# Designed miniproteins, single chains, continued (3), part 105

Each design is a single chain, and the fold is of that chain. pLDDT is the mean over its residues in the fold that is shown.

## One batch from the design tools (miniprotein)

Design m11643
Fold by ESMFold2-Fast:
Formats: structure tokens, sequence, C-alpha cells
Structure m11643 (fold): chain A 104 residues (1-104)
């Protein structure tokens, strides 16, 4: 049911965040130059953003249009626009967490 779907989504997102954090840590240990570190960081962040957005779309939390807007802001490097979008997503995730806790 919906509550089980939301719980699974939350767990999957948490797993993705943990996995990407571990990947970044391991990559930073092996990267020789700042240029290489920057390239790996950009690659990992892009991969993380895409995976999280796909999960959010599948769960109906955001639309494909909202996901593309987020991708555009992220790639453009507009910190204010990116922060606003991040805060909105965090707010939606917090609402899901509250809903899951209430259902438990």
Amino acid sequence: HMMELLRKLYEEIQELLEEMEKKAEEKYKTVKTEEEKQAENEKLLTELVEKVLEKLIEAGIITEEEAERFRRMFRQGDPAAFDAEERELARRLEALEEQLLAAA
C-alpha cells in the first residue's frame, strides 16, 4: 500500500546517500590531484542527483518538469536557486518521514 511504498522509497534514498558518501570518500583517498578530485566529485554528485530525482519521480513526489528544473539549476551552478529547490525537496521528504512515523 501507499505507506509501504513511501517507507521503501525513504529507505532507498537513505541507502543511495550512504552509498554515494562512501564512494566519494574512497575516491578522494585515491585521487592524486585537485583536478582529478573535482572531476570525480562532479561525476558522483551528478550520479547521485539523477538517482534521487528518478526515485522521487517514481514515487510521485516531483514531476519530470520539476526534476529537469532541478537538474538545470544544479548544472548552471546557481547557489540561490539550487538552495531553494533543495529546501523544497527536504521539506517534502520531512513530510514523508512524518507521514511514515504516523502510519507506524
Scores: mean pLDDT 68

Design m11644
Fold by ESMFold2-Fast:
Order: C-alpha cells, then structure tokens, then sequence
Structure m11644 (fold): chain A 139 residues (1-139)
C-alpha cells in the first residue's frame, strides 16, 4: 500500500501523459475474445470497477486502467528486476514513442502473456484475477 503510493507518485511525475492506459471497452473486448459471453464480460468489468482496478475519468466519464495499477500487477507477476529495467528503458528513451513507459510494459505483457497463450489485456486480467483469488472469474 505505501510502496504502491510511492510508485504512483514517481510514475505520475516521470510519465504524466501515460496515466490512462487501457479502457473498460478494451478490457471487455479482450474478455469476449478469450471466450467469455458479453454478459459475463460486463459483470467482470463491473467487478474490476468495484475493486478499483478500473477508475473513472472525472472529465470524460470513461473507465480505464491507471498506469500505476498496471505497474503493481506486473511487479507481482514478472518481479521488480524486469519491471525496473522496463522503467529505466522508458526513461532513457522517453521522447521517442508517444507513450514510452506503456510501450516497454507492452513488451513485458507480450513476453509473459505468450507463455500462457494470452493477449496483453487478457494477461492483465489473468494477473488481477489470480491476485484476487479468482473473484473476477467467479459468478
């Protein structure tokens, strides 16, 4: 919790333009592509909102995964060494792509998600569901 708050502050200061990463609609699409019905995908998205994994943009009303949440989820699955390297690589090249940190995180999501046969967004869901003891995939 305290470590998450520190990571949020550091990421917000270094990569402020990358706060909004993945929308609730992109999550729903990934769940449907993974074989969930649209009705079940809607229920899963509502649970993600209830648990604070999808937060509301107060200006647009759109729900999205915060970059800090994605970093926290990845830290549990890939470890701090790999995540730290991705953050360093993004910081060194931060003016090259529009979202340099998210670009490095996508590489980790592709690398580790592929081992489980999952797309990047499906892999984020897998990590979240695992950490919350299957609460998102259960009825």
Amino acid sequence: AEEDALVDELVSRAFPSEERVITAEEFKKALVEAGYSPEVADKVVERLKERGLLIKDPETGEYYVPLSTLLSLLAHEVGLKELGKAIRDAAEGKTRPDKPLYTQLLKLLHKYGKEKGLSPVQFIFYIADYLFNGVFSNP
Scores: mean pLDDT 73

Design m11645
Fold by ESMFold2-Fast:
Parts: sequence; C-alpha cells; structure tokens
Structure m11645 (fold): chain A 118 residues (1-118)
Amino acid sequence: SHYKNVCRGAQLIVDEILKLSGNEENDVVSFLNQILAASNEEEVAEIYRNASSSVKKIVSSALIKAYQKNPKLTSSIYFYYVLEKQSKGEELKHYGVPEAPVLYALREALKLCNISPS
C-alpha cells in the first residue's frame, strides 16, 4: 500500500543516515530529533543551515544512497508531501535550502509512521 511504501521509505532513509554517521552518530541523531521537533519547513531549513558540514554531508549522501537503493520507496515520501501540500493549497518552500522540502517530507513521514531516529 502507499502508506506502507511511505513508512518503508522513511525507515530506509533513517537507516542510511545512521549507517553513514560513523563516529558522528550522536550529532546525526540530535539533528534528526531537531527535524522531528520542527513546526514547519522554515524551521527545518534553519536546522539544516545551522548543522555542521559533516552532518550535512552525511545527510545529503544518505538521501542520494537511499534513492539509488530503492527509488520507488524513497520517492513515495516526497510524493506524499507534494500531494498533502497541493490538497491544502500550500506552496512547496525551501527557504534557501534545497534539501529542506525533502527533509520536511521525511519529518512528516516519520510522524505518520511513528518512527523514532533515537
């Protein structure tokens, strides 16, 4: 089902982020918890902007690797987010951070699926 694909996609992304975190696992988990606690896309953009260069590199690399491993599952998260925004008449906003819409889509999927990165 679409719901199962969204949840599997979110878990795949979290698993790739944690796999690539190495010695920075605590910082990466802290980052993911900040993303989960964010109230909107603007806060997600600010969290990413303020993250260390190493955390940003881990997250961006993990998103690419998750997509390469299973494009269908990972795309389902962003598709869910796009449809939700369209149903509300809201615009997709990145606030100067191209990764922000994808990270907000991940946040929404983690909340929908009750997945914790900790």
Scores: mean pLDDT 80

Design m11646
Fold by ESMFold2-Fast:
Structure m11646 (fold): chain A 86 residues (1-86)
Amino acid sequence: SMEEAQRFLAKMDAKIAEMKEILAKAPPDVQPEIQASLDRLQAVRDELAERLAAGTLTPRDLAIAGFVALAEVSEIYLAYEIGEKR
């Protein structure tokens, strides 16, 4: 539903804000990698928002975006952890 899609976007916005806090605390050596993942996460969010506004968003789009978001968030945490060990 439209409401479920809006709730999903709100959760993505909250997660992006959380990832930006991780970037702010990250060692300089890994900041570019975290920023690149954040940029990709933001792009997915923005595309979903555009599709929602256009009325073209499908449940499949939300599912795919969810998996992409999980992958990017996982990459951010991994980059942060590796940076902390250096």
Scores: mean pLDDT 86

Design m11647
Fold by ESMFold2-Fast:
Structure m11647 (fold): chain A 75 residues (1-75)
Amino acid sequence: MKVERATELAIELARLLAELRKDKVSKEQLEEYLKLAEENAKKLIEEYVKEGYSLEEIEKALREGIRLLKEELAK
């Protein structure tokens, strides 16, 4: 499985986290956070793989995080 899929999930998770906080932080802070998250997402996934996590484990964790954040946003 390609690192690219896990990277896209990490970016989606970061965007959902930003959405939860958009009314609590400045627009500039959110834009900087998203830029850093997108720039570093692939590197972060590659480091978890080096630490011994499988891509399947990483994707499962990211999908669970996305699910929980979507539930919070739906409130």
Scores: mean pLDDT 75

Design m11648
Fold by ESMFold2-Fast:
Structure m11648 (fold): chain A 96 residues (1-96)
Amino acid sequence: MSAEEAIEILETSEDEEEILEALKVIKEQAAEMSEEQQRRALEAIGRVIEESESRELLEAALEAVMALLRVTEDKELILRAIGLGLRAIGKLIDLE
């Protein structure tokens, strides 16, 4: 699966297994992604974090956000990634 295919799955799929696989691809290919792909990925991951009550999805989303944060040089995207990471952590704490 390419980064583009993974982003499309995150934007369109409601299947937890497909979303988990796409999040793993984003994590693995973060360094290969364009700035536009990074922006789209963060927007789609933000939706997953807000809509999900699944620990597994939230953990995968957090890992994808952390991978994007390591490679992103755009200040706006860095701040968004930090915000999404904190939101995912907060939801994971609430599930305990």
Scores: mean pLDDT 86

Design m11649
Fold by ESMFold2-Fast:
Structure m11649 (fold): chain A 61 residues (1-61)
Amino acid sequence: GATALAAGTASSGASGAGAAAGGRLNQEKDYVGGREAVERGAGRPLSDEEQDAAGVAGVLG
């Protein structure tokens, strides 16, 4: 590996969201189900910040 290659990968598909759109679509579906359960408990859609935090946590593990 090389720093240039690592930077290129990060620039191209930065964040788990980009990866999910292409290669992690199945995992996103599982996460969406969980998110909807939390959303229903709140009685409203989650904010962008809440969705981002939850998504990042899901991607990281």
Scores: mean pLDDT 54

Design m11650
Fold by ESMFold2-Fast:
Formats: sequence, C-alpha cells, structure tokens
Structure m11650 (fold): chain A 82 residues (1-82)
Amino acid sequence: SKAAELEAEYNKLPPEVQKWVEEKFAEAQKAIEAGDLEKALEIVKEIVKKLRELGYDKLAELIEEVVGKSIERQIEALKAKE
C-alpha cells in the first residue's frame, strides 16, 4: 500500500521535478552499487529536503520511510558485522 501511495504522489510532480528525482535516485543506486551506502543516504536526504521545500511533504515522508529507512537499516547491519 505504501508503494502505491508513493507512486500516486510521485505522479503529481511536475515533469521537470520527476526527472530530477529520477536522476537523483539513479545517482543513489550507483552509490549503493559502489558500496557507498552513506552517500546513497545523503542523496536520498537531498531528495526529501528538496521535495519538502517544494511543498510535496507527503511524497517526502513516503520516500524517507520506504527508501531512507531501508538504507539506514543496511548501514546499521554492515556496522554490526565489523
């Protein structure tokens, strides 16, 4: 249900903002593939901050909960194994 809400809120964005968010998520994915989860989390936080500044608070909250917290859990799991 949260994934469906995220998609619905994302589809409300202007095309230029959708493109910017998509490009930033692509950068975050490259950071994850490089093993830099901290950088991926910083990029996700940048997306959340920009969406809040533009007034898309519900989408920002959904991205933080679905994507941001997932990356945070992965960072904690990796630190626990060191």
Scores: mean pLDDT 83

Design m11651
Fold by ESMFold2-Fast:
Structure m11651 (fold): chain A 97 residues (1-97)
Amino acid sequence: SSSYLSQEQRQLVNELAARQKAGLPPLSPEQQAKVKENEEIIAKQLQELGKKLAKDAGITEEEVEKHGPEAYEKSIAGEKMSLEDLMLGMIYSLMKQ
């Protein structure tokens, strides 16, 4: 899968992860703003991927909105579910980023 982050943005995400593992203090306000920008970029790209997967599977965005939440809850609970429900839960998860 292609990266949707710039090299600078990817560096900041890696630094955040390293700092949290080392127990270092929270990021500066400027660094926090860049992390939020990165999260918004990732969220948008994952939403677009979810929409594309829904279209390719013949699932409408309305169906994902209506049935996706229940399918996602079953998936995270480890319940037995159909392949169709697993796909709905996955697509919903991508669109909710």
Scores: mean pLDDT 75

Design m11652
Fold by ESMFold2-Fast:
Structure m11652 (fold): chain A 80 residues (1-80)
Amino acid sequence: SEYEKFIEEFKRELERLEREAKENNAPEEVLELLREAREKLEKAEEVRKNKGSTKEFQELLLEALRLFKEAKEKLREHLE
């Protein structure tokens, strides 16, 4: 399904960003944002597996994406 492929790719990107953040000694703020993004993504997956593509699933996924984007921007600022 479209969401399954999206979530798998998001997980890969999140893992890559987590590694980059650790390797570049990112601020605690970045690490916290990444941890929260992972928690929301994992919760979104649980909701989808149990209830399908509900509003709750969509809201959790969007929140995970927002947190990931913030972490990515903060890491970019740290590296430049």
Scores: mean pLDDT 86

Design m11653
Fold by ESMFold2-Fast:
Structure m11653 (fold): chain A 85 residues (1-85)
Amino acid sequence: MASLLLEQLDITAAILRRMAAEGEVTPEQIVEAVKTMALTYLNAGLISEAQYEQILAEGERAKKLSMEETLAVFDRIVAAIKAAV
């Protein structure tokens, strides 16, 4: 179970980073994907409500700054989920 979940997370992260590099997604779309992913992992019990709230706040801040800041928030979320699994 956990190994498949980590494999799916890595594949999703790679696809999203590639799409961002090719201009196929905006910072706003990355933040929405991050929110959906964070909610999924919150509902699965893999992150806390406090972590979820921090993720939302960081995403909203980062999308107003740059794509690089938005991807940095995404990378931190991926790392947090991997640490929880």
Scores: mean pLDDT 76

Design m11654
Fold by ESMFold2-Fast:
Structure m11654 (fold): chain A 93 residues (1-93)
Amino acid sequence: SLAELKELALRTVEIAIELAKRVGASEEEIKELEELKEKVKNAKSVEEILAALDEAIELLEKILKEKGATLEDEVDLGIVELGRAFIEVVASK
């Protein structure tokens, strides 16, 4: 259901926000991720959820390139990317 996909997407964005905070992202970057979390909450379609997650992943990749990433940070990024992939696969069935 859309509600279950939103719950998974919200957990996925929370992981992205915590990773961004851990690597020292700016207040502006954290605010952008929080705004993407609100877009997920207000999404009316799977396409809107996936669009918000794609923007969050792009921003997170930029932050990690600028701040530097440990192996643990790369694993957490991978978890975020897997969450997005699962939503896309489930939505296509």
Scores: mean pLDDT 88

Design m11655
Fold by ESMFold2-Fast:
Structure m11655 (fold): chain A 113 residues (1-113)
Amino acid sequence: SKLEELFKRLSKFSGIPAEELLKIYKDSDKDGDGTLDLDELKVFVREFTKKLGIELSDEQIEDVSTRLLILFDQKNPDGTVSEEEFIEVFSELFASEQGFQNFVESLRSLTEP
């Protein structure tokens, strides 16, 4: 699946096993409908950043998740993220190791005093 291919690439850059990333994604989709609302996306962001060793506050998780939701929803703004939108945006963000590092550095900057 394209989702599994995305998580295999992300696994290579992050050191997080692809099966753990897939589990975090599936666990975040609590109703199993293949879409993530803001609350479900917040669960994904929290677990993903935790696996990266980045401890974000609830306010920081909400800010990051809201910004990602806007980015995912740019063509069809309905307040939810489809699997296709998730794959498209994250495939662009994590097309390279540099793109992944830029994302991680942006998250770490939120935790600096």
Scores: mean pLDDT 78

Design m11656
Fold by ESMFold2-Fast:
Parts: C-alpha cells; structure tokens; sequence
Structure m11656 (fold): chain A 99 residues (1-99)
C-alpha cells in the first residue's frame, strides 16, 4: 500500500513536470498541458483519499492519451517524450502492484 502510494505520488509529480514542459513548448500544447495538470491533481487527490485503484487507472489512461497525442504531433521536445514514457512506466507499475 505505501509502495503504491509512493509510486502514484511520483506519477502525479511527473504529470506536473510534463504540464510545465508542455506549456513552455508553445500554445499549441496548452490543451495537453491542461490534461497533464488536471490528471496530476486528480491522481494526488485519489491517493490522499485511499482510492489507489482509481488513481492508478487515471494515471494509465492519462499517460496513454498523452502518449498517443504526442506520437501524432511533430516537433515535440525529447524531454516531453521522456516524461510521458516515465509517467507511463510508473502508472503501470502502480497498477500491477494492485493486482
């Protein structure tokens, strides 16, 4: 339980970093930045409420959505792609520990 909470809090922090990076990359990324920021806040809230399965599900769904959008977008900085991959790995680890 504590390990899952720690991983999901790290996912939320990664989404915050991703949001900041997307906002800095230009206004065309604002919608994705909003999704990352909103998901960070939602994951953190769900973790604080002990809703770990919902937090993990939200993290996985968000990382899949953002990963898909970024694959279809040219000119995305490598640092942004790295943060999405990091968030996806952490979200999947959190989800697997809840199985």
Amino acid sequence: DDRVRQILRQVARTFDQLSDGLYRSGPQFDDMGDVARSSSQRVQRLVDQGRLRQAAQTAVQTSRNLGRRLRNTPGVPQSIRDLVRQASRLAQQGRQLLQ
Scores: mean pLDDT 87

Design m11657
Fold by ESMFold2-Fast:
Structure m11657 (fold): chain A 64 residues (1-64)
Amino acid sequence: LSEELKFLEEVRKKAEELYNQGKSDEEIIDEIVEFIKKSGKLNLTDEQIRELAKIIVDEIKKTK
């Protein structure tokens, strides 16, 4: 759980960085999905990973 929480924070920071670089929502989602899949740190299906990425992007957009 602690390692997963730390990784989720890294994912969120990456999403914010991509958003600040002016990347589109689709580009951010694709980058986050790739980052999560390559890490192997989250035991989630491809569908769950993409859903998580969309949630993270929506959250950062609400705060910006």
Scores: mean pLDDT 79

Design m11658
Fold by ESMFold2-Fast:
Structure m11658 (fold): chain A 71 residues (1-71)
Amino acid sequence: SIVSQLEQLIASAPNPKTKSIAQLALDFAKSNPENEAVNTALQEALVHLQANNLEGAAKALDRAEQIVQAQ
């Protein structure tokens, strides 16, 4: 699941910034488990985090936040 993948990223994070972004993504995933649009944005954030693309991850996370706030 995306939750387990984010938890693994947090455990193995190379720096505090990556850990912080992954933690925010995990919090969104746990709060919105059945929201397909949020899950899609979080999956994009996960791909960017795995590639160490922090800018891409932050943009995907911002999109997830906008979806949550629009509910």
Scores: mean pLDDT 82

Design m11659
Fold by ESMFold2-Fast:
Structure m11659 (fold): chain A 107 residues (1-107)
Amino acid sequence: DKDDELAKKIKELLDQLSRETDPQRRAALKQQILELIKQITDPDKLLEIFDYALELLRRETDPAVRRALAEIALETAKRYLEVTEDVPAGIGRVLRALGELIQLELA
């Protein structure tokens, strides 16, 4: 399944991003992840990616990496809202990701 392969690759790239210390390479990883997320149509795979990004965010101390993970979670939630039949669940994921970004701005 295309979406299974994409989800696996996105998780691998998220792990790389969480360990990347170079800002230019981190930005490139983020853009690659966002491009792959747009190709996923399975809402369950988008939820897996969303939860994985938030789990990495919870363990992260670098503010720049935390922002990148929160922005990826937001874009994943937006994509989930586009493809899901559960609109309230989609809205809930977008609001949760926005909350993470707001907390980073207030810190």
Scores: mean pLDDT 88

Design m11660
Fold by ESMFold2-Fast:
Structure m11660 (fold): chain A 90 residues (1-90)
Amino acid sequence: SEQLRRQAEANADTALELERVAAEIRYAFLTGDRGPATDEMIEEGLRIEAEQGDPFAEELLRARKDPAVAEELRRRMVERSLRHLRQLLA
C-alpha cells in the first residue's frame, strides 16, 4: 500500500541518519573534536567503523562518493523495510 511504502521510506531514511550520527559521535569520542560535524569528520568516523569490520560502514563510505551507490543503497533499505512491515502485518 501507499502508506506502507511511505513508512518504509521513512524507516530507511531514519536508519541512514542514525548511521551518520553514530559516525559523528564515534569520531568526536575518539579525537576529542566537539565542533559542528563536517563531512570529513563523518567520513573519518565511517572509515574507523569499516576498519573495525563493519561492511555497512564500508558501503556508506562508497555511497558518499558515488550517487548511484547512494541511490541503490537507499532503494535496498526501503525494500528491506517493506518486507519487515509486510511480515508484521501478516
Scores: mean pLDDT 73

Design m11661
Fold by ESMFold2-Fast:
Structure m11661 (fold): chain A 86 residues (1-86)
Amino acid sequence: AKEKLLEKLGELTQEILSKIKDEDKQNEAIYLAVETAEKLKEAKTLEEMVEIMKEFIKELEDKGIISKEEAEEYIQRIEELAEELK
């Protein structure tokens, strides 16, 4: 479970970075991704890992790095992966 969620975090982060032209926003997204990866390493349950991933997406939306529509799409992809890992 943890390995698959870390892989998904990497995939989502790369997709997000590919759409950002602002260097400061890219650096903020990278910082948040690294912090999220460290939290995922310490997480003990699938439920905790999913909440950590959703929190990452919500922080990106709150900082204006991604749109609300993009955030909803990324959260849906995280929830789909979580269902497959149950």
Scores: mean pLDDT 83

Design m11662
Fold by ESMFold2-Fast:
Structure m11662 (fold): chain A 64 residues (1-64)
Amino acid sequence: SKIDQIRAELERETERLNARIEELNARYQASDGSDVRSQLLAGLFEISKGASELLAERQIARLK
């Protein structure tokens, strides 16, 4: 069903986002430069965008 498909997509995206978070955490621990902070913020925006897309998919599934 559409709901099962979205659930599988959410699971895959969650794994992808968790991997990205771990990468950013490793970079943060390796460097304290302001440049790194800017890169981390950019990465966090990317993660937030992904989360928003997942929430939108869930909302569409709920409405249909």
Scores: mean pLDDT 70

Design m11663
Fold by ESMFold2-Fast:
Structure m11663 (fold): chain A 70 residues (1-70)
Amino acid sequence: SDDELKREAGRVTGLDPDKASLEELIAALEERLAEMEALLKTLSGPARLVGEAEIAKLRELLARLKELEP
């Protein structure tokens, strides 16, 4: 549901999904994704595989949140 997507974005970004706008959640998630992509470049082995999986999940979450925009 839309509320579940906003709650997951809040969990990832540290924002309160009940108080943050959709635009704020999207912007914060894009910043978090960029930080994780930068960190991924420093990782190797099993840690890199875990990081790649988390980035894939965040990209999917970001795409779904953008579909909620008017």
Scores: mean pLDDT 83

Design m11664
Fold by ESMFold2-Fast:
Structure m11664 (fold): chain A 94 residues (1-94)
Amino acid sequence: MELKNRAIELKERAQKLAETAQKRYDEAVSKGLKEVGDLYRAAVELAQRAIENAEKAIKSKDKDTQERYLREAESDLGLAEKLIEQAEKVEKNK
């Protein structure tokens, strides 16, 4: 169980998710899908927050602080993934 390695992997995953959500946001805006676009924009913001929290975990010298930021990053990433799933469902129901 290596907290720093886990934080690095989480940061990379969050970066990829932010890129995917941004691309889908741009596509939704181009199609005039306001509700779908708002969900993808929120997912980008949460993924960016997950990146910031993962970076704080990587830079921390204290194990308790690393664990706290890692938990926050995991929570933000999970919420971002859920918003992307919600956006996909809204798009299909239109």
Scores: mean pLDDT 86

Design m11665
Fold by ESMFold2-Fast:
Structure m11665 (fold): chain A 61 residues (1-61)
Amino acid sequence: MVPELSEEEILARLTRVLHRLDAAGRRDEAAALQKAVQEAMRAGDWERVVELVLAAERRVA
């Protein structure tokens, strides 16, 4: 799947995944995801941000 998603939608999904991981006690995983996303965003690599969020959603589901 190659989603045509807005930045707002991906950030909302990121927030949901982080909240789900934190609620499950998987704080180290949440922190690692957050740092990876921040790095990709600083680099302007939006495609990587999308990939990270989708991979995390698949892992949490």
Scores: mean pLDDT 79

Design m11666
Fold by ESMFold2-Fast:
Structure m11666 (fold): chain A 88 residues (1-88)
Amino acid sequence: SLEEQLAAARERKAALIEELKKLPIQVIRDELIAAGYTWVADLDDAEVKALVKALVRAALEASVAKYGKLTPVQQATLDLLREVIAEI
């Protein structure tokens, strides 16, 4: 269920953050360039991290804006995702 998936995600939040921190910035930069964001080649590692956080946050908020009202489970999932994005 979504409630069980949310509970599992909360228990694994620290592990998820650690796994995301292990991704080399060079790999992220190369993937963004391959996806057509060629201007990312001119950014330093801190700027690439800030850009990825901003893009993920913007995509999340744009998705949420399509919904009129969230269920409690959807709201809790959104709150968890916002917390994960903030800690990366």
Scores: mean pLDDT 72

Design m11667
Fold by ESMFold2-Fast:
Structure m11667 (fold): chain A 109 residues (1-109)
Amino acid sequence: SKEEKEFLKKFIDLLKKNKKLLELASKKLTEEDVLEVLEELNLEDVREKVLELLDLLKQKKYDEFFSLLYELIENEDLLPIKAFLSVLFKLAAEDEEMGKLLNEIVKKT
């Protein structure tokens, strides 16, 4: 939906400004976390794109990471973004520092 696209774009804009959260996510997110979330949400069809996002993030290729996120939003291919954010939220639920930073983004979105 248009509202969902606008919400995700605003969230991603705020995420791009949060360098501490990006660094923590790049260190703590694993392929296993991604695969578990994809199975739980029945989103195996977007596996390749979610793993591509993870690989860019773990390599600290932040410009390429955000370029791919914005491309997915423009193409209305929102499921890989939703899956990736679900992994990030799941990890943040178990990590106080990531949870605080992610809550700041949610509050501003």
Scores: mean pLDDT 86

Design m11668
Fold by ESMFold2-Fast:
Structure m11668 (fold): chain A 56 residues (1-56)
Amino acid sequence: SELDELNEKLKELKKRRAEVEASDLPDFDKDIELGVIDVAEAVYKLVKKKIERKLK
């Protein structure tokens, strides 16, 4: 289902966040990468909520 797909994408973003946190990137670069991940998470969560509302 679309919800299962979105949950998998959110899981991938959590994994990516852990990889960035564990990396040896400079703090500035880590902040940028984490910011991109935060935006992607917000978008997927918004899409998920929109689908949930439609199924109400």
Scores: mean pLDDT 81

Design m11669
Fold by ESMFold2-Fast:
Structure m11669 (fold): chain A 64 residues (1-64)
Amino acid sequence: SVRERIQQLIEQVRPQLLAASPAEKEQLIHDVVSQVGRLGADAGLSPEEVVRLSNEAEEQLRSL
């Protein structure tokens, strides 16, 4: 599912986020959230669903 792919993406970037400086962390979060948006759009989700998934991913990444 799209949610499983998003979780895989978050887990793949987790080591980088934990080692990153604050500035690098912001850039990584931005890049990952952009990828989540693309995954949702490519999966045929509505713009509203894509925004929700992107927001959820950003919150998860910022909580790491």
Scores: mean pLDDT 84

Design m11670
Fold by ESMFold2-Fast:
Structure m11670 (fold): chain A 123 residues (1-123)
Amino acid sequence: MEVIEKAREAGRELAERAEPEFAQFLRSKGVSQEQIDELVRLMREAVIAEAVYTAAEAEGTEEGKKRAKEALERLVEAMTRLTRLALEAAREVNDPSLLPEVLKFVGDVVEEAREEARRIAEE
């Protein structure tokens, strides 16, 4: 398997393991199922994009730089959409702590994806 594809798969697995806890947290706060489904999807996209970005950047090739740029653009889009939706959900449930808690949860999983992708790239 290509290093970037191995990193993508690792990111997917990390996101899938985090999904139940993230969804349960959001449900406990009164977030709607439709918003939970979208927030979970955006977290998965961000986690996978970070893993791909980290592995592609570590490759140091021209192709790697191109793939890194594409992954970074996907990461920024996913995080921007996640932040907007989390802010909307926080307003609807009248809980201002929801946004920073969502960003911390997603940020921690993204950090794990970066560390795992770095290890894969160093193999």
Scores: mean pLDDT 89

Design m11671
Fold by ESMFold2-Fast:
Structure m11671 (fold): chain A 68 residues (1-68)
Amino acid sequence: LAEELAQLPEEKRALLEQAAEQVQQELNVPKEVALAAVLEIYKTGNTKNGYYAALPADLQEQLEALLS
């Protein structure tokens, strides 16, 4: 998990970490669970899940832009 994040460009890694913090706060899950969820969204492009829905609109837009 941390190894996969380290392979990303700094700006993408920072965005995924920010999204994971929001998921952690909104859903009250461990940081590792939140990071795994947002990394899976990034890798698969699947936004039809509760983790993505927990993100504020601006983070959803930024994450969606990374999937383009």
Scores: mean pLDDT 78

Design m11672
Fold by ESMFold2-Fast:
Structure m11672 (fold): chain A 69 residues (1-69)
Amino acid sequence: MEELAKQIGENVKKIRDEKGLTNEELAERAGISVETVKKIEKGERLPTGDELAAIAKALDVPISKLIEK
């Protein structure tokens, strides 16, 4: 569980950085708080299914890209 949270966080951060988005811009596009984005990217918590879908849409990637190893 903790390993999965870290992997998702790393994938979100990598894709966000590749697209040139700040934490604030990703949060706005996904409709979640900046603190939520930061906690997810640090692997401090797992995103909910709704948050994961919103982040994937905001980054224009399939959900599978956020959960890949």
Scores: mean pLDDT 83

Design m11673
Fold by ESMFold2-Fast:
Structure m11673 (fold): chain A 59 residues (1-59)
Amino acid sequence: SAAEEAARRGAEEARRAGEAGDVDKAGQLSMQGVQEGGGPEAARLTEEGAVRGILAGGG
């Protein structure tokens, strides 16, 4: 669905921001993706993407 695709894109952008070490931006992109994707599953996807990016970039 369009919502799921928006959540996936948000998760990918959050992941990239996290990999770059920008934790604040990763969090913001995660929340934006949730609001655009609109649901609890979208929230989970964008949050997981952000966490994976932060771990890959920082750890």
Scores: mean pLDDT 69

Design m11674
Fold by ESMFold2-Fast:
Structure m11674 (fold): chain A 87 residues (1-87)
Amino acid sequence: SEVDKLLEEIIELLEEAAKLSNPSNKEFLEGLIVGLKKLKSKSKEEQKEALERMIETLEAALPSFPEKVRPLIERIIELLKKAVELL
């Protein structure tokens, strides 16, 4: 589905951001990747709620990321918002 393609792209971008991050930010981003992979077994309602929570969490965390990583996090947020719109 279109949502599944977006989730796979989001996971790839999170993996890229994690690779560029310090250990604390890497652990945080890897936690989000695990959460996204588990969403495939959830209802559309649960997927939407989880994605909305991830958006809020990433927006709050955005200032804590280095300048080099922020554009990747901003792109991830945009794709998460698009996924929510399709659910």
Scores: mean pLDDT 87

Design m11675
Fold by ESMFold2-Fast:
Structure m11675 (fold): chain A 58 residues (1-58)
Amino acid sequence: DAAARARRIRGLQLYYSGRYTQREAAELAGISVSTLSRYVSGEIPLTPEERAALGRVY
C-alpha cells in the first residue's frame, strides 16, 4: 500500500544519507531491517517512481 511504500522510501533515504546504519534507518522508518537490506542489495528492484522519490541520493 502507499503507506508501506512511503516507509521503505523513507528508510532508503535515511540510509543513503550516510548518517544512519541500515538498522537505524529501518527503525526510524518503521520497517524491518530485512526489508531495507533487500532493497539496498538490489534483491528487490526500485520502481522508477521510487528512484525519483530518492532524489539521486545514490
Scores: mean pLDDT 76

Design m11676
Fold by ESMFold2-Fast:
Structure m11676 (fold): chain A 63 residues (1-63)
Amino acid sequence: SRAETIARVVRQGLLESGVPEEDAERLAELIKKELSKLPDDSSEVDRGLAVQNAIDRWRRERE
């Protein structure tokens, strides 16, 4: 799915930048969860906001 593709790309980018595998996997899971809440016909803006919400939650978990 599109959500799986986005999560995979983000996870790979984080691993390449030196983020630990556990942290990269967690963000990928959060992205999939947030994107799964959106309708199939969601805009690019709505998908971008969902990804941003996942990132914000991931950052809070690391504080």
Scores: mean pLDDT 81

